# Designed miniproteins, single chains, continued (5), part 46

Each design is a single chain, and the fold is of that chain. pLDDT is the mean over its residues in the fold that is shown.

## One batch from the design tools (miniprotein)

Design m17681
Fold by ESMFold2-Fast:
Structure m17681 (fold): chain A 55 residues (1-55)
Amino acid sequence: SKEEQLKRLEEGLEKSKEALKKLEKDRDTPAGAVRVRAAEAEVRRTEEEIKKLKG
């Protein structure tokens, strides 16, 4: 189950990183900057959850 949870989180992380990569194109706009920051926070949150499961 821990291995299955880790796999799900890693797949989610990859999708979040792809979404962030696409949002980076608009980083220079005020609206784009807000979306990039939100996406960065989501990536960080998922990475922290993965660390907890690996610890």
Scores: mean pLDDT 82

Design m17682
Fold by ESMFold2-Fast:
Structure m17682 (fold): chain A 88 residues (1-88)
Amino acid sequence: MTVTQSGDLTVLEGGSVTLTTTTSKPARIIWVFQPPGEYGRVLASGTSGSLTLTNLTVKDTGTYWSVGVGEDGTVAFGQGTLLTVLPR
């Protein structure tokens, strides 16, 4: 299985973004947020290939990872999407 994420994004505070993921097979998607220099944490999971973030702050800056879990037990990581949130 392959997991392909949308490209890197730069936005201003207060904005919104939608991050997308495409999988080569049907999969459950686990979204992990990794702040710069910190361990990742799980943000969301589901079958949707999209994650919408609203009311962005500079604290939302970091790498967003998609982990695809296929029905066949296959696990694959996306390449990561870097989100940069600029102040003001």
Scores: mean pLDDT 83

Design m17683
Fold by ESMFold2-Fast:
Structure m17683 (fold): chain A 83 residues (1-83)
Amino acid sequence: SSDQARQLIQQAQQLIDQARQQIDDNADPQQVLDTLDQALELATQAIELAIQNKDFKLVREAINVEAEATLLRMQLYLRQKES
């Protein structure tokens, strides 16, 4: 349902916010990556569910959340190489 897709988007966004806080707190990089991987999994499920419900606005929102998590994952990887 669209409600389930919206809940998954909210959960994924919460995990992204958690990952950002973990980065600010200098948490273990693997812990941050695990949090982002969870966010990506939920965002992917939200995309699939939004497509099934033909809710293209939710598809766009879910894709944006997936892109945000992917970008943070890449930034963390680059930071690890420079540090």
Scores: mean pLDDT 87

Design m17684
Fold by ESMFold2-Fast:
Structure m17684 (fold): chain A 90 residues (1-90)
Amino acid sequence: SEEIREIAKEIAKRILAGSEEGQENALKSIVEALKSGDEEKAELAALTAVEIAKLDPSLKEKVKKALEEARRTGPPVGQKAAERALEEIE
């Protein structure tokens, strides 16, 4: 939904305004959310990853790697969310 996407944009902007350590921790949290089996958490995490990659292209490869990990190792809900996010980044 547009509402979830706007929340994801706000989260992404906050992450990018933070430290490099904070950004790495945020990417780790995104992977954990995608692996949680919770559909709502997985969708928000995937959209947040997309918005990070769009706002800061220098992080695109790190975001893509995190999403590819979730696509290969996560539960079906997380795999599906990660696949959709990867399509949006490219």
Scores: mean pLDDT 85

Design m17685
Fold by ESMFold2-Fast:
Parts: structure tokens; sequence; C-alpha cells
Structure m17685 (fold): chain A 67 residues (1-67)
């Protein structure tokens, strides 16, 4: 379920495994495409990996879902 993927993604972020975190957050989004938290965490993972452009895109998606 999306919660399991979000938990695993957060654990990967805390360990500095940003690529693995991105995979888990993408899976969470596949399960629940309207999950603003998943997009926010995906943006954080991209930012930590140095992909600022994708980070901004993910943060904008999260903001749009929260309105």
Amino acid sequence: MAEDYLKKGREALEKGDYEKAIEYFQKAIEVDPNNAEAYRLLGTAYYKLGDVEKAIEAFQKAAALEK
C-alpha cells in the first residue's frame, strides 16, 4: 500500500539512499496519484540527489494537489 512505500522511502532518505527513496515515492504515487505528501517527499529526494529541476516539478505537483 502507499503507506508502506512512503515509510520505506522515508527510511531510504534518512540513510542517504536518495535513488532508492525516489523509487519508493514513485511507487507510492502509482498507488495514490493524489498523494501530495508523496510528491513533496519525491521533491526532497530529487533535491538531495542534486536534480533541482525535477525537485521543483515535484514540489509544484504537491502544491497543486493541496491547493
Scores: mean pLDDT 83

Design m17686
Fold by ESMFold2-Fast:
Structure m17686 (fold): chain A 94 residues (1-94)
Amino acid sequence: MLTVTLSGPKTVKEGEDITLTVTASNGTIASVRLYLQKPDGSTRLVAEVTGSGTTATITIKNAKPEDSGLYRAVATNAETGEVAASDGVELKVE
């Protein structure tokens, strides 16, 4: 089963770039969708990237306070088409 891990900083300053790394195990990445869940429970698509191999990097430029929240990566396995989600990563823009 495809396993997806999302890693990045816990806190960034406003105006800095946020770099998040997606790592896959037991498969390779075809695509990654990065979602931000807001406190009201709404979820927005932040970025979509095509993958090559087992890692993908997503950069959010010019971080704003509204970019704070719970981030989750959803990756698609290139071989099987299986979809797997990472655990949530909370990020705060100060």
Scores: mean pLDDT 82

Design m17687
Fold by ESMFold2-Fast:
Structure m17687 (fold): chain A 56 residues (1-56)
Amino acid sequence: MERVDRIARRAAELLGVPLDLARKIAQEVMEELGPDASDEEILRRVVERLAELKAQ
């Protein structure tokens, strides 16, 4: 399974959001943080971003 798919699925499950939205945000976050970021760092940022969107 690709890294982005794994992170997106976990974030979608945690926050109850559509997988396609989580995948889009995960891809964007991975590009922002770069290849040296850990899966945990990326997941944390994705969850933060999705939670912020949910609050609006």
Scores: mean pLDDT 79

Design m17688
Fold by ESMFold2-Fast:
Structure m17688 (fold): chain A 55 residues (1-55)
Amino acid sequence: SLTEEQKRAIAEDFVKLLREGKTIGEAADEVAKKYGVSRETALNAAIEALQAAEP
Protein backbone atom coordinates (compact mmCIF):
# COMPACT_ATOMS: atom_id res chain seq x y z
CA SER A 1 0.00 0.00 0.00
CA LEU A 2 1.04 3.62 -0.50
CA THR A 3 2.47 5.67 2.37
CA GLU A 4 0.92 9.03 3.32
CA GLU A 5 4.04 10.73 1.89
CA GLN A 6 3.55 8.93 -1.45
CA LYS A 7 -0.16 9.86 -1.51
CA ARG A 8 0.76 13.51 -0.93
CA ALA A 9 3.37 13.40 -3.73
CA ILE A 10 0.79 11.83 -6.08
CA ALA A 11 -1.74 14.56 -5.19
CA GLU A 12 0.84 17.32 -5.77
CA ASP A 13 1.80 15.90 -9.19
CA PHE A 14 -1.89 15.41 -10.06
CA VAL A 15 -2.80 19.03 -9.21
CA LYS A 16 0.25 20.29 -11.14
CA LEU A 17 -0.89 18.40 -14.26
CA LEU A 18 -4.44 19.75 -13.93
CA ARG A 19 -3.06 23.30 -13.65
CA GLU A 20 -1.08 22.64 -16.86
CA GLY A 21 -4.35 21.86 -18.68
CA LYS A 22 -4.45 18.07 -18.45
CA THR A 23 -7.79 16.34 -17.95
CA ILE A 24 -8.45 14.26 -14.82
CA GLY A 25 -7.93 11.09 -16.89
CA GLU A 26 -4.66 12.32 -18.42
CA ALA A 27 -3.32 13.43 -15.03
CA ALA A 28 -4.28 10.09 -13.43
CA ASP A 29 -2.56 8.15 -16.24
CA GLU A 30 0.63 10.24 -15.96
CA VAL A 31 0.98 9.90 -12.16
CA ALA A 32 0.06 6.18 -12.35
CA LYS A 33 2.94 5.66 -14.81
CA LYS A 34 5.35 7.72 -12.68
CA TYR A 35 4.63 5.79 -9.45
CA GLY A 36 4.16 2.35 -11.04
CA VAL A 37 0.57 1.94 -9.85
CA SER A 38 -2.78 1.46 -11.59
CA ARG A 39 -4.74 4.48 -12.82
CA GLU A 40 -7.45 3.65 -10.23
CA THR A 41 -4.86 3.50 -7.41
CA ALA A 42 -3.31 6.83 -8.47
CA LEU A 43 -6.69 8.58 -8.72
CA ASN A 44 -7.88 7.22 -5.36
CA ALA A 45 -4.58 8.18 -3.68
CA ALA A 46 -4.77 11.72 -5.10
CA ILE A 47 -8.36 12.16 -3.90
CA GLU A 48 -7.55 10.82 -0.40
CA ALA A 49 -4.48 13.07 -0.04
CA LEU A 50 -6.35 16.16 -1.30
CA GLN A 51 -9.14 15.52 1.24
CA ALA A 52 -6.77 14.75 4.17
CA ALA A 53 -3.84 17.12 3.47
CA GLU A 54 -4.81 20.78 3.11
CA PRO A 55 -1.59 22.69 2.22
Scores: mean pLDDT 77

Design m17689
Fold by ESMFold2-Fast:
Structure m17689 (fold): chain A 81 residues (1-81)
Amino acid sequence: MNHVVTILEKIREDLLAEDPSSQPTILDIAIDVAEMEIRRNPETREAFLKFAETLSPEDQAKMRKAIEETEARVRAEELAA
């Protein structure tokens, strides 16, 4: 939990250093990272679901939806390959 938040905050700081006007939210970064990591290793799903539990109910729903959509896309790509 704490580890995921620390990584996301570090990514946000790196993005702000490269483009100070971007001001991405931690949720936006978490969704992008989840899409990448779950595609590479589905086992990372647990860590992102755990992180989602620390968010507001609205943001938790957005994060869970992003995870489910990523898993659906990965399955579709595997079936098409």
Scores: mean pLDDT 71

Design m17690
Fold by ESMFold2-Fast:
Structure m17690 (fold): chain A 58 residues (1-58)
Amino acid sequence: EEELVKKIRELTGLPEDFAREVVEGAKRGMTPEQIRDFLLAAGATEEQAEEAVKLILE
C-alpha cells in the first residue's frame, strides 16, 4: 500500500495525502471509472489517470 501510494504520487504529482485517499478509496470499492474521474478532477492528465488505474488494480 505505501509503495502504491508513492508510485501514484510520482506518476501524477499529487500530494501524498491525496494519493493515499485514492488508494484507500479503491480498496473500499471505487470502480476503475470512478478512480479515473477522481484523478482527472484532481488535475492528472488522461494518460496519468489511466496508468494510475492500472497500478491500483494490480
Scores: mean pLDDT 78

Design m17691
Fold by ESMFold2-Fast:
Structure m17691 (fold): chain A 60 residues (1-60)
Amino acid sequence: KELIEQLKKAIEAGDYDTAAKLIGKLVREGKISLEEANRIAQAIGDGNVEEAKKILDEIA
């Protein structure tokens, strides 16, 4: 729950280094799937912050 909120804030701030670290931690801890992580990373890579946030809202 807290890690997902931190990830949303990092994405909103354009802090992609922190976002990447948080995504890795969420996958490592089993809180999100690799498929979910790939969807979020793709949205960020496309510059689509709104889509990345929607994906996070679906899993939170």
Scores: mean pLDDT 80

Design m17692
Fold by ESMFold2-Fast:
Structure m17692 (fold): chain A 71 residues (1-71)
Amino acid sequence: KKEKLEQAAEALEYGLNNIIPPEEAFRKALILAEEAEDEEAVKLIEEARKAYEKGDKEKAKEYIEKIKKLA
């Protein structure tokens, strides 16, 4: 569970830094959170994606930090 959430947060950081495509990063993170059965992490990933799509990268980073705290 903890390992999957750590991997989800890492994927999102790679997406925001353009190391991998952001859309791929959000999809991978969502799958990892669903496999961890963590509904709070799923919601945080969805909110991070919405913030990113609106151009609010700073808000997206706040959600990623919250995901790290769940791990």
Scores: mean pLDDT 79

Design m17693
Fold by ESMFold2-Fast:
Structure m17693 (fold): chain A 60 residues (1-60)
Amino acid sequence: LEEARRLLDEVHRRAQEDPSLAPYVVSLATDLAVLQSKKNVTDEDIEELVRRAREALERA
């Protein structure tokens, strides 16, 4: 989860300079909130969020 949060922070910072990242900021923040609401978070859930955040950063 810490890695996912750091990547989300990075996407958010980059969105300040690249408005095309705004949809990713909203989508990733929603996904993180859903994971934090779960009683049992799987490694698979965390890996999926990390993968999506990295994909957003590579597209910018």
Scores: mean pLDDT 74

Design m17696
Fold by ESMFold2-Fast:
Structure m17696 (fold): chain A 77 residues (1-77)
Amino acid sequence: MAEELAEKAIEAARAGNFEEAERLTKEAIKIYLEKGDYEKAKEILGRGIEAAAEALLPTLSPEEAAEARAEVARILA
């Protein structure tokens, strides 16, 4: 199911496996888009970006981290 793919994508992002996270997120989004569920597709994308941002946070400068958080907030709004 698309939600299971989204969950696996978040786990991959948290593990630092961004290539796998991107692949799984794209697959989940594609399934929701095929169903015409654009709101759910947007939600899945937002969650994936947030998980990736949290995993990357220790490698970012304070300025980059603040910018990433602001962008995630805008996408989820």
Scores: mean pLDDT 72

Design m17697
Fold by ESMFold2-Fast:
Structure m17697 (fold): chain A 62 residues (1-62)
Amino acid sequence: KIDEINEKMEKEVKELLEKFKLNDDEANKLVADIIEELDKLPSDAKIEEYIKEAKKVLEKYK
């Protein structure tokens, strides 16, 4: 599904992944962990909350 939330989240996650220079295995695991954490957010959560949680996961893996 392509929507504003998906596009903004993909851009932010991609920029953060490039910043941390992760290899393919690490990147795949990190993306899976981000998806798992985002799935825990309520369905009415705003895009800013999704980005914030994704950034928290990325910070843990630096």
Scores: mean pLDDT 66

Design m17698
Fold by ESMFold2-Fast:
Structure m17698 (fold): chain A 93 residues (1-93)
Amino acid sequence: DRIEELERRARELEEEARRKEEEAERATRRAREIVRETEKEIEENPEEAPLIASRGAGEALREIGRATEALLRARRAEEERRRLLEERRELLE
């Protein structure tokens, strides 16, 4: 049944979007932790602050990049899910 196939695929895409949103949240938390650790390391080593800040910024930006990528993947999954639900609606009308 085409309707059952569309419903199954829509559920799979909903689960994928949820997983990617959770991945983005984890990456965002890691970025915040990197910032806190970097600030603490600067306080302990003020003479090396520019180098420590540069390294910390690079690491935090990588995690922000991961969060952004995960959110884009979640958005794509939701868009595909909407298309499948639209097809299902047309079949039921």
Scores: mean pLDDT 88

Design m17699
Fold by ESMFold2-Fast:
Structure m17699 (fold): chain A 72 residues (1-72)
Amino acid sequence: MDAATAVRVAEKLAEMAKFYVKQGKVDEAEWLVEQAERWVKRAQELGASPEDIARAQKLVDEARKLVEEAKK
């Protein structure tokens, strides 16, 4: 797997997590955020650019914030 693919997977998982939060599926969204975080780390290990990592991380952070807000 190349770094670009790992970044794309992380981005897709983060977007799915945001969608699941909107549906009230908070536990599933939390799991998706955890998976997205792992894929960001994998992309870093594979040598993804700092710009690609920053973009993916921003989406993951947004999804994480929505999960935390929904758990209140």
Scores: mean pLDDT 85

Design m17700
Fold by ESMFold2-Fast:
Structure m17700 (fold): chain A 84 residues (1-84)
Amino acid sequence: ELEELRKKAEEGDAEAQIKLGEKYLEQGKYEEAIEWYEKALSLTPEGSPLRAKALFGLAKAYQALGKNDEGREYFLKAMEDADK
């Protein structure tokens, strides 16, 4: 299951990259989650629902690492993107 998500994510599937990031968050692997959310962010245009989801994932992962300033910035970006 995780291997299947990783394969799709490595093939450039932004939704799979977000799902893989969510799996890493569930496991407490916050740095790996950030990596996959950043990949999804690079593949999704402004106003995309997937982009907003990646930004929320980044906010959550950074806050979990204690990087509250970075987490706050991503949360605000996600809210702005969701309003478009």
Scores: mean pLDDT 81

Design m17701
Fold by ESMFold2-Fast:
Structure m17701 (fold): chain A 105 residues (1-105)
Amino acid sequence: SLTEEQKKKLKEADKLFKEGVRLFDQGKYEEAIKKFEEALKLYEEVNANKEDIAAVYENLGDAYYKLGKYEEALEYYKKALELYKEVNAPKERIEAIEKKIKELE
């Protein structure tokens, strides 16, 4: 079971992740990246579910891609793919990330 402090960090990470997604949808990619990086730090501090961490990496990749920062996008997509494979994510999710990687290679 998570401690009360770990539960608070998880809730804050979830909030920051949702704020990042909202900013991304508004085209505010640099601001979205900052929120995703803050969420990632908190998720890692509490050893959050690998699927949640993978989702943050995928969204960081998407935001860097929108900024034309393809090397950073590729690195984050590869990190997301590794974690999605470790958790046996659905084949459709894995194939979607692999397509994004191939487009940048």
Scores: mean pLDDT 91

Design m17702
Fold by ESMFold2-Fast:
Structure m17702 (fold): chain A 86 residues (1-86)
Amino acid sequence: MTLTVVIEGADETAKALAREFAAGLREGGYKATLEISGDTVTITIEGADVGAEVNVIALAAELWVQGYEATIKVEGNTYTITVKPK
């Protein structure tokens, strides 16, 4: 299926992590497209499976470790991660 990951409130560090995440997905064989608009990062993952979903959860955990309060909201095939400094 196609998953959409939306990161809201992203600063330059969160954007760098999102770019690294998208690159890792492409290396793993997924078709991943990244778009940045202001403080919002949108990642579209084609051919997503349970492994892709686990990777999205791991991204939220990494954002938390990097000093963000990261909240995940799931609506259908869209994962919205809202980040703010702790």
Scores: mean pLDDT 82

Design m17703
Fold by ESMFold2-Fast:
Formats: C-alpha cells, structure tokens, sequence
Structure m17703 (fold): chain A 89 residues (1-89)
C-alpha cells in the first residue's frame, strides 16, 4: 500500500469503528484509540492536539448518549485528518 492508500484505509477503518461504537457494538474508548492512531501516523503536532481534544469531546458525547454531537466531533476530526493527509502527500 502507498502512504496515500494507507491513510485512506485507516480513516475508513476509524469511521467503521466509530459507527460500531454508536451502535453499542464496540467500546467508545476503542473508537477514540482508532482515530488517534490515524492522527499519530499522519498529522502534525498541532493537528494531533486538535484531534485529541475533539476525540475526548466525542467520547463524552457518546457516553452521554448525544449521538448528534458525537457525529459532529467525529466529522471535524475526519476533516482535519483528510486535510493533513492531503497536505503530507
């Protein structure tokens, strides 16, 4: 896999794990770790910090049952990571 294909595949995997967490099939902490794994591999330090903050907010929203807010935070993280991957490649 090229670095670009790896980035895209890891973002897709994080999205699937997030969907599973929203459905109660996976621990929300696992969804947080998957998206942070993408950020650690592809993001710069500033983007990683932003994703860490959003991931914590996402986790709290899932625990509170606020699915719409959890989706909003996850969407923002995906947008940041997509931008970081495009800039790096």
Amino acid sequence: LTPEERAVNRIIAAQLVFAAALAGLVDPETAKEHILGVAREFADEQTLREVEELAEKMLEAIKAGDIDKAREYFRKMVELLDEAARRRL
Scores: mean pLDDT 82

Design m17704
Fold by ESMFold2-Fast:
Structure m17704 (fold): chain A 91 residues (1-91)
Amino acid sequence: GAEAARAAAEAARKAAEAAREGDALAAAMQAGVAAVAAAVAAAVGGVTPEALEAAYYAGEAARAAAEGDAEKAAEYAERAAEAAERAAEEL
Protein backbone atom coordinates (compact mmCIF):
# COMPACT_ATOMS: atom_id res chain seq x y z
CA GLY A 1 0.00 0.00 0.00
CA ALA A 2 2.68 2.50 1.06
CA GLU A 3 4.73 1.84 -2.10
CA ALA A 4 1.86 2.97 -4.34
CA ALA A 5 1.27 6.07 -2.18
CA ARG A 6 5.00 6.96 -2.42
CA ALA A 7 4.88 6.43 -6.21
CA ALA A 8 1.87 8.77 -6.39
CA ALA A 9 3.72 11.44 -4.37
CA GLU A 10 6.83 11.16 -6.60
CA ALA A 11 4.80 11.38 -9.82
CA ALA A 12 2.73 14.30 -8.48
CA ARG A 13 5.92 16.20 -7.56
CA LYS A 14 7.31 15.59 -11.07
CA ALA A 15 4.00 16.85 -12.51
CA ALA A 16 4.25 20.05 -10.42
CA GLU A 17 7.87 20.58 -11.56
CA ALA A 18 6.98 20.04 -15.24
CA ALA A 19 4.00 22.43 -14.91
CA ARG A 20 6.22 25.13 -13.36
CA GLU A 21 8.64 24.69 -16.31
CA GLY A 22 5.73 25.11 -18.74
CA ASP A 23 5.91 21.51 -20.02
CA ALA A 24 2.19 20.80 -20.17
CA LEU A 25 2.60 17.36 -21.81
CA ALA A 26 5.08 16.12 -19.17
CA ALA A 27 2.87 17.62 -16.42
CA ALA A 28 -0.24 15.85 -17.79
CA MET A 29 1.61 12.51 -18.14
CA GLN A 30 3.10 12.61 -14.61
CA ALA A 31 -0.23 13.76 -13.11
CA GLY A 32 -1.89 10.80 -14.86
CA VAL A 33 0.70 8.42 -13.36
CA ALA A 34 0.07 9.99 -9.92
CA ALA A 35 -3.71 9.49 -10.27
CA VAL A 36 -3.30 5.79 -11.14
CA ALA A 37 -0.78 5.24 -8.31
CA ALA A 38 -3.08 7.01 -5.81
CA ALA A 39 -6.03 4.84 -6.93
CA VAL A 40 -3.87 1.69 -6.48
CA ALA A 41 -2.84 2.92 -2.99
CA ALA A 42 -6.52 3.28 -2.07
CA ALA A 43 -7.41 -0.16 -3.50
CA VAL A 44 -4.48 -2.05 -1.88
CA GLY A 45 -4.00 -0.15 1.42
CA GLY A 46 -7.65 0.63 2.11
CA VAL A 47 -9.74 3.56 0.93
CA THR A 48 -8.56 6.53 3.02
CA PRO A 49 -9.58 10.18 2.63
CA GLU A 50 -5.91 10.99 1.93
CA ALA A 51 -5.61 8.44 -0.90
CA LEU A 52 -8.89 9.65 -2.45
CA GLU A 53 -7.76 13.29 -2.11
CA ALA A 54 -4.46 12.42 -3.84
CA ALA A 55 -6.29 10.72 -6.74
CA TYR A 56 -8.75 13.61 -7.08
CA TYR A 57 -6.10 16.36 -7.17
CA ALA A 58 -3.83 14.33 -9.49
CA GLY A 59 -6.77 14.02 -11.90
CA GLU A 60 -7.44 17.77 -11.68
CA ALA A 61 -3.72 18.49 -12.28
CA ALA A 62 -3.79 16.31 -15.42
CA ARG A 63 -6.91 18.14 -16.67
CA ALA A 64 -5.40 21.60 -16.01
CA ALA A 65 -2.14 20.59 -17.75
CA ALA A 66 -4.05 19.25 -20.77
CA GLU A 67 -5.88 22.61 -20.97
CA GLY A 68 -2.53 24.47 -20.85
CA ASP A 69 -3.13 25.98 -17.39
CA ALA A 70 0.35 25.47 -15.92
CA GLU A 71 -0.39 27.45 -12.73
CA LYS A 72 -3.46 25.35 -11.82
CA ALA A 73 -1.68 22.15 -12.89
CA ALA A 74 1.21 22.95 -10.51
CA GLU A 75 -1.18 23.85 -7.65
CA TYR A 76 -3.26 20.67 -8.00
CA ALA A 77 -0.15 18.48 -8.47
CA GLU A 78 1.38 19.89 -5.25
CA ARG A 79 -1.90 19.19 -3.38
CA ALA A 80 -1.88 15.64 -4.79
CA ALA A 81 1.73 15.13 -3.61
CA GLU A 82 0.88 16.36 -0.09
CA ALA A 83 -2.16 14.05 0.12
CA ALA A 84 -0.17 11.07 -1.23
CA GLU A 85 2.62 11.69 1.32
CA ARG A 86 0.03 11.71 4.14
CA ALA A 87 -1.50 8.49 2.75
CA ALA A 88 1.96 6.84 2.70
CA GLU A 89 2.47 7.76 6.39
CA GLU A 90 -0.87 6.09 7.30
CA LEU A 91 -0.15 2.87 5.34
Scores: mean pLDDT 80

Design m17705
Fold by ESMFold2-Fast:
Structure m17705 (fold): chain A 80 residues (1-80)
Amino acid sequence: SKLIEEAERLIEKAVEAEERGDYLEAVRLLAEAAVLYAKAGDIISAIGALMRGMAIAIEAGSEEGREIVKEALKEVDKIE
């Protein structure tokens, strides 16, 4: 699936961003990956990516990061 392959690439980029301390970029990438996983029907991976993004946003104290995850969750909920 192209959607799963793209989501996996975004997860890899999110890990790289987190390693650099770019937590907001990591959250954005995880949120985008979650939407792609959900569009592919992989809801478990979508929720996993959202949970990881929210954990990073909370740990970094990023209100913007938390809003990004909340908006991605709304997008995931609307898929179908």
Scores: mean pLDDT 89

Design m17706
Fold by ESMFold2-Fast:
Structure m17706 (fold): chain A 67 residues (1-67)
Amino acid sequence: MGEEAKLAQFVAETTGKTRELIEKDLEKGKEYGEKAAEEHPKAREAILQAVEREVKEYLEKKKEEEK
C-alpha cells in the first residue's frame, strides 16, 4: 500500500485517539495531536487540521449542551 494510504490511516488513527482523549481531557487530547504532528512532519498539516476539527466539534457539542 502506498505512502498516501498509510498517511491517511495514520491521520485517521491520530484523529480517533485525539477525540477519545479530548472527551477525557481537552488539553491532553489537543496536546497529543500536536505532538503527533510534530513527530510526523510529512503528516503535520493534515494532522493539525484533523485535530482542530475534532476540537471544534467537541467544543460546539459542549456549547450546545450548555445554556
Scores: mean pLDDT 76

Design m17709
Fold by ESMFold2-Fast:
Structure m17709 (fold): chain A 74 residues (1-74)
Amino acid sequence: MIKRYRIHVTGSKPDALPSEAIDILEENGIKILREVVHSQQSMTLDVEGTEEQVKKAVEELEKAGFKVDVTELP
């Protein structure tokens, strides 16, 4: 089932955001609905995808050195 999620991404490497995080999400079939860049180290994304796609993308983001927080949206 396709759901909406809010993903908060924090990275230590400034040049890695937003492009590296977005690429990982899109490669996992996640549709980005909105992006808000707070700084070169922090961004929030509203996305649409399956639970499996989001889980896989979060695992890949964490392996890339990002901290990720995910909230399911109504």
Scores: mean pLDDT 78

Design m17710
Fold by ESMFold2-Fast:
Structure m17710 (fold): chain A 63 residues (1-63)
Amino acid sequence: MDEAMGLAARDAVRELGLSPETAARVVTLLAVHGESPAAVARKTGVSVETVREVRRRIEEARA
């Protein structure tokens, strides 16, 4: 469950330039807490476009 999300977070760090902690927080809020991309963007200060990319990566890693 968290394994695929961890891989997605690491990929987001490399491609989106996020810190590991920021990427992990975004992934946790999206995948574990089920927050919307807009809510996650507001809580983390990451752009909604970047949060939507992370969400896509999570779904891809989960498959």
Scores: mean pLDDT 77

Design m17711
Fold by ESMFold2-Fast:
Structure m17711 (fold): chain A 92 residues (1-92)
Amino acid sequence: MTPGEVALAIIEVLLERVEEYIAEHPELTPESRAYYERLKEIYEETRRLYEEGKLDEEKAEELINEAQRLARAVAGADAGRVEEALSTLVPV
């Protein structure tokens, strides 16, 4: 597979996982919804660049990294950071 095909496949899997997460969490915040919309835009850009033959290895890596960042933001990967911050700010 070309780097572009790999990038498109990875971003498709990330988008699918995020959509599954949203289906299981209907109370999704407006912020998480905005990250999901941005992830869809990244997928559409990746597909367009692939179809135009403009998706080189460097651009593919950039789009994968951004898609992973957005997927983590939707899923709340940093949820535990709030507890760590609170324990640091309230020394007992």
Scores: mean pLDDT 70

Design m17712
Fold by ESMFold2-Fast:
Structure m17712 (fold): chain A 69 residues (1-69)
Amino acid sequence: SMEEVLEELEELIRRLEAARAAETDREHRLQLGMEIGVIHLVIAMMRRFGEVNEKTLKKLKENADALLA
């Protein structure tokens, strides 16, 4: 459901924010901040239009996983 997807994205933001707070590398910290910003935009679009593209969700999760690894 949309509610479950929104909860997953909010949790993903919390994990990325925790990683950014602990990050000492400036470049990696900037990349974490940019991904957080993109996820916030996608959440706003989902709330506005009531839908999201599945490929967009997959790409966001893949990007976040790469940054958290």
Scores: mean pLDDT 87

Design m17713
Fold by ESMFold2-Fast:
Structure m17713 (fold): chain A 87 residues (1-87)
Amino acid sequence: DLKEKFQKAAELVVEAKELLKEAKELKKKGDPRYKEALEKAIEIAKKALELAKEVYENAPTEAGKKAAEYLIKETEEIIEEAKKLLE
């Protein structure tokens, strides 16, 4: 079900953003655990990206494709930012 895949991708995007925020806080405090949080954010964002791409490829409407494209963009931005923070 494309709707379930979209909902799961959206949930994973929220989770990845929360982990990215937590990692930024840990990094500011000099806590080495920020690396684990960043790696987890990347892992979860990649799962969201796979689901969002499936929704994009199979969406029967232009609105559905645009919604999936938005999630793809958000996941790619999370992955890029997390990779930069890992140095």
Scores: mean pLDDT 89

Design m17714
Fold by ESMFold2-Fast:
Structure m17714 (fold): chain A 65 residues (1-65)
Amino acid sequence: SEMERLRQLAEDLRYGMPESLPEVQEIADEMLEEIAKARSPEEMQAALQKGLARMQEIVEKRKAE
């Protein structure tokens, strides 16, 4: 049940991404692929955390320029 909940959360995050942020959408797609390959809730959480960190870096870079 926790793995199903984490997978749903990741999908909601990806489909909630605006079309105006293609680099962030690409990272979200990679995050979903990592989550699909995960075998445990811990692996899913690690993939989600990694994806969110990469997305934050891109958003901050675009905010500066």
Scores: mean pLDDT 75

Design m17715
Fold by ESMFold2-Fast:
Structure m17715 (fold): chain A 69 residues (1-69)
Amino acid sequence: GSAEEKRREEAGKLALEYAKAIADKLKEHYPDGTVTIENKDGRIFTATVKTDTVTLTYTVDADDFLPFL
């Protein structure tokens, strides 16, 4: 793979770790809620908490990490 391909792979790893950090905070603040992480195309990660009264979704785009790699 090219240097660009490696950079995109690294950005995806950073995005996943950031989504996991968000999910951990959501679990701490909503202990009775269900927290899930979903991945679309290896680029977009979502961290969602669902309770009986509210659903919150946070979106992490791996492309936002490219300037730091």
Scores: mean pLDDT 83

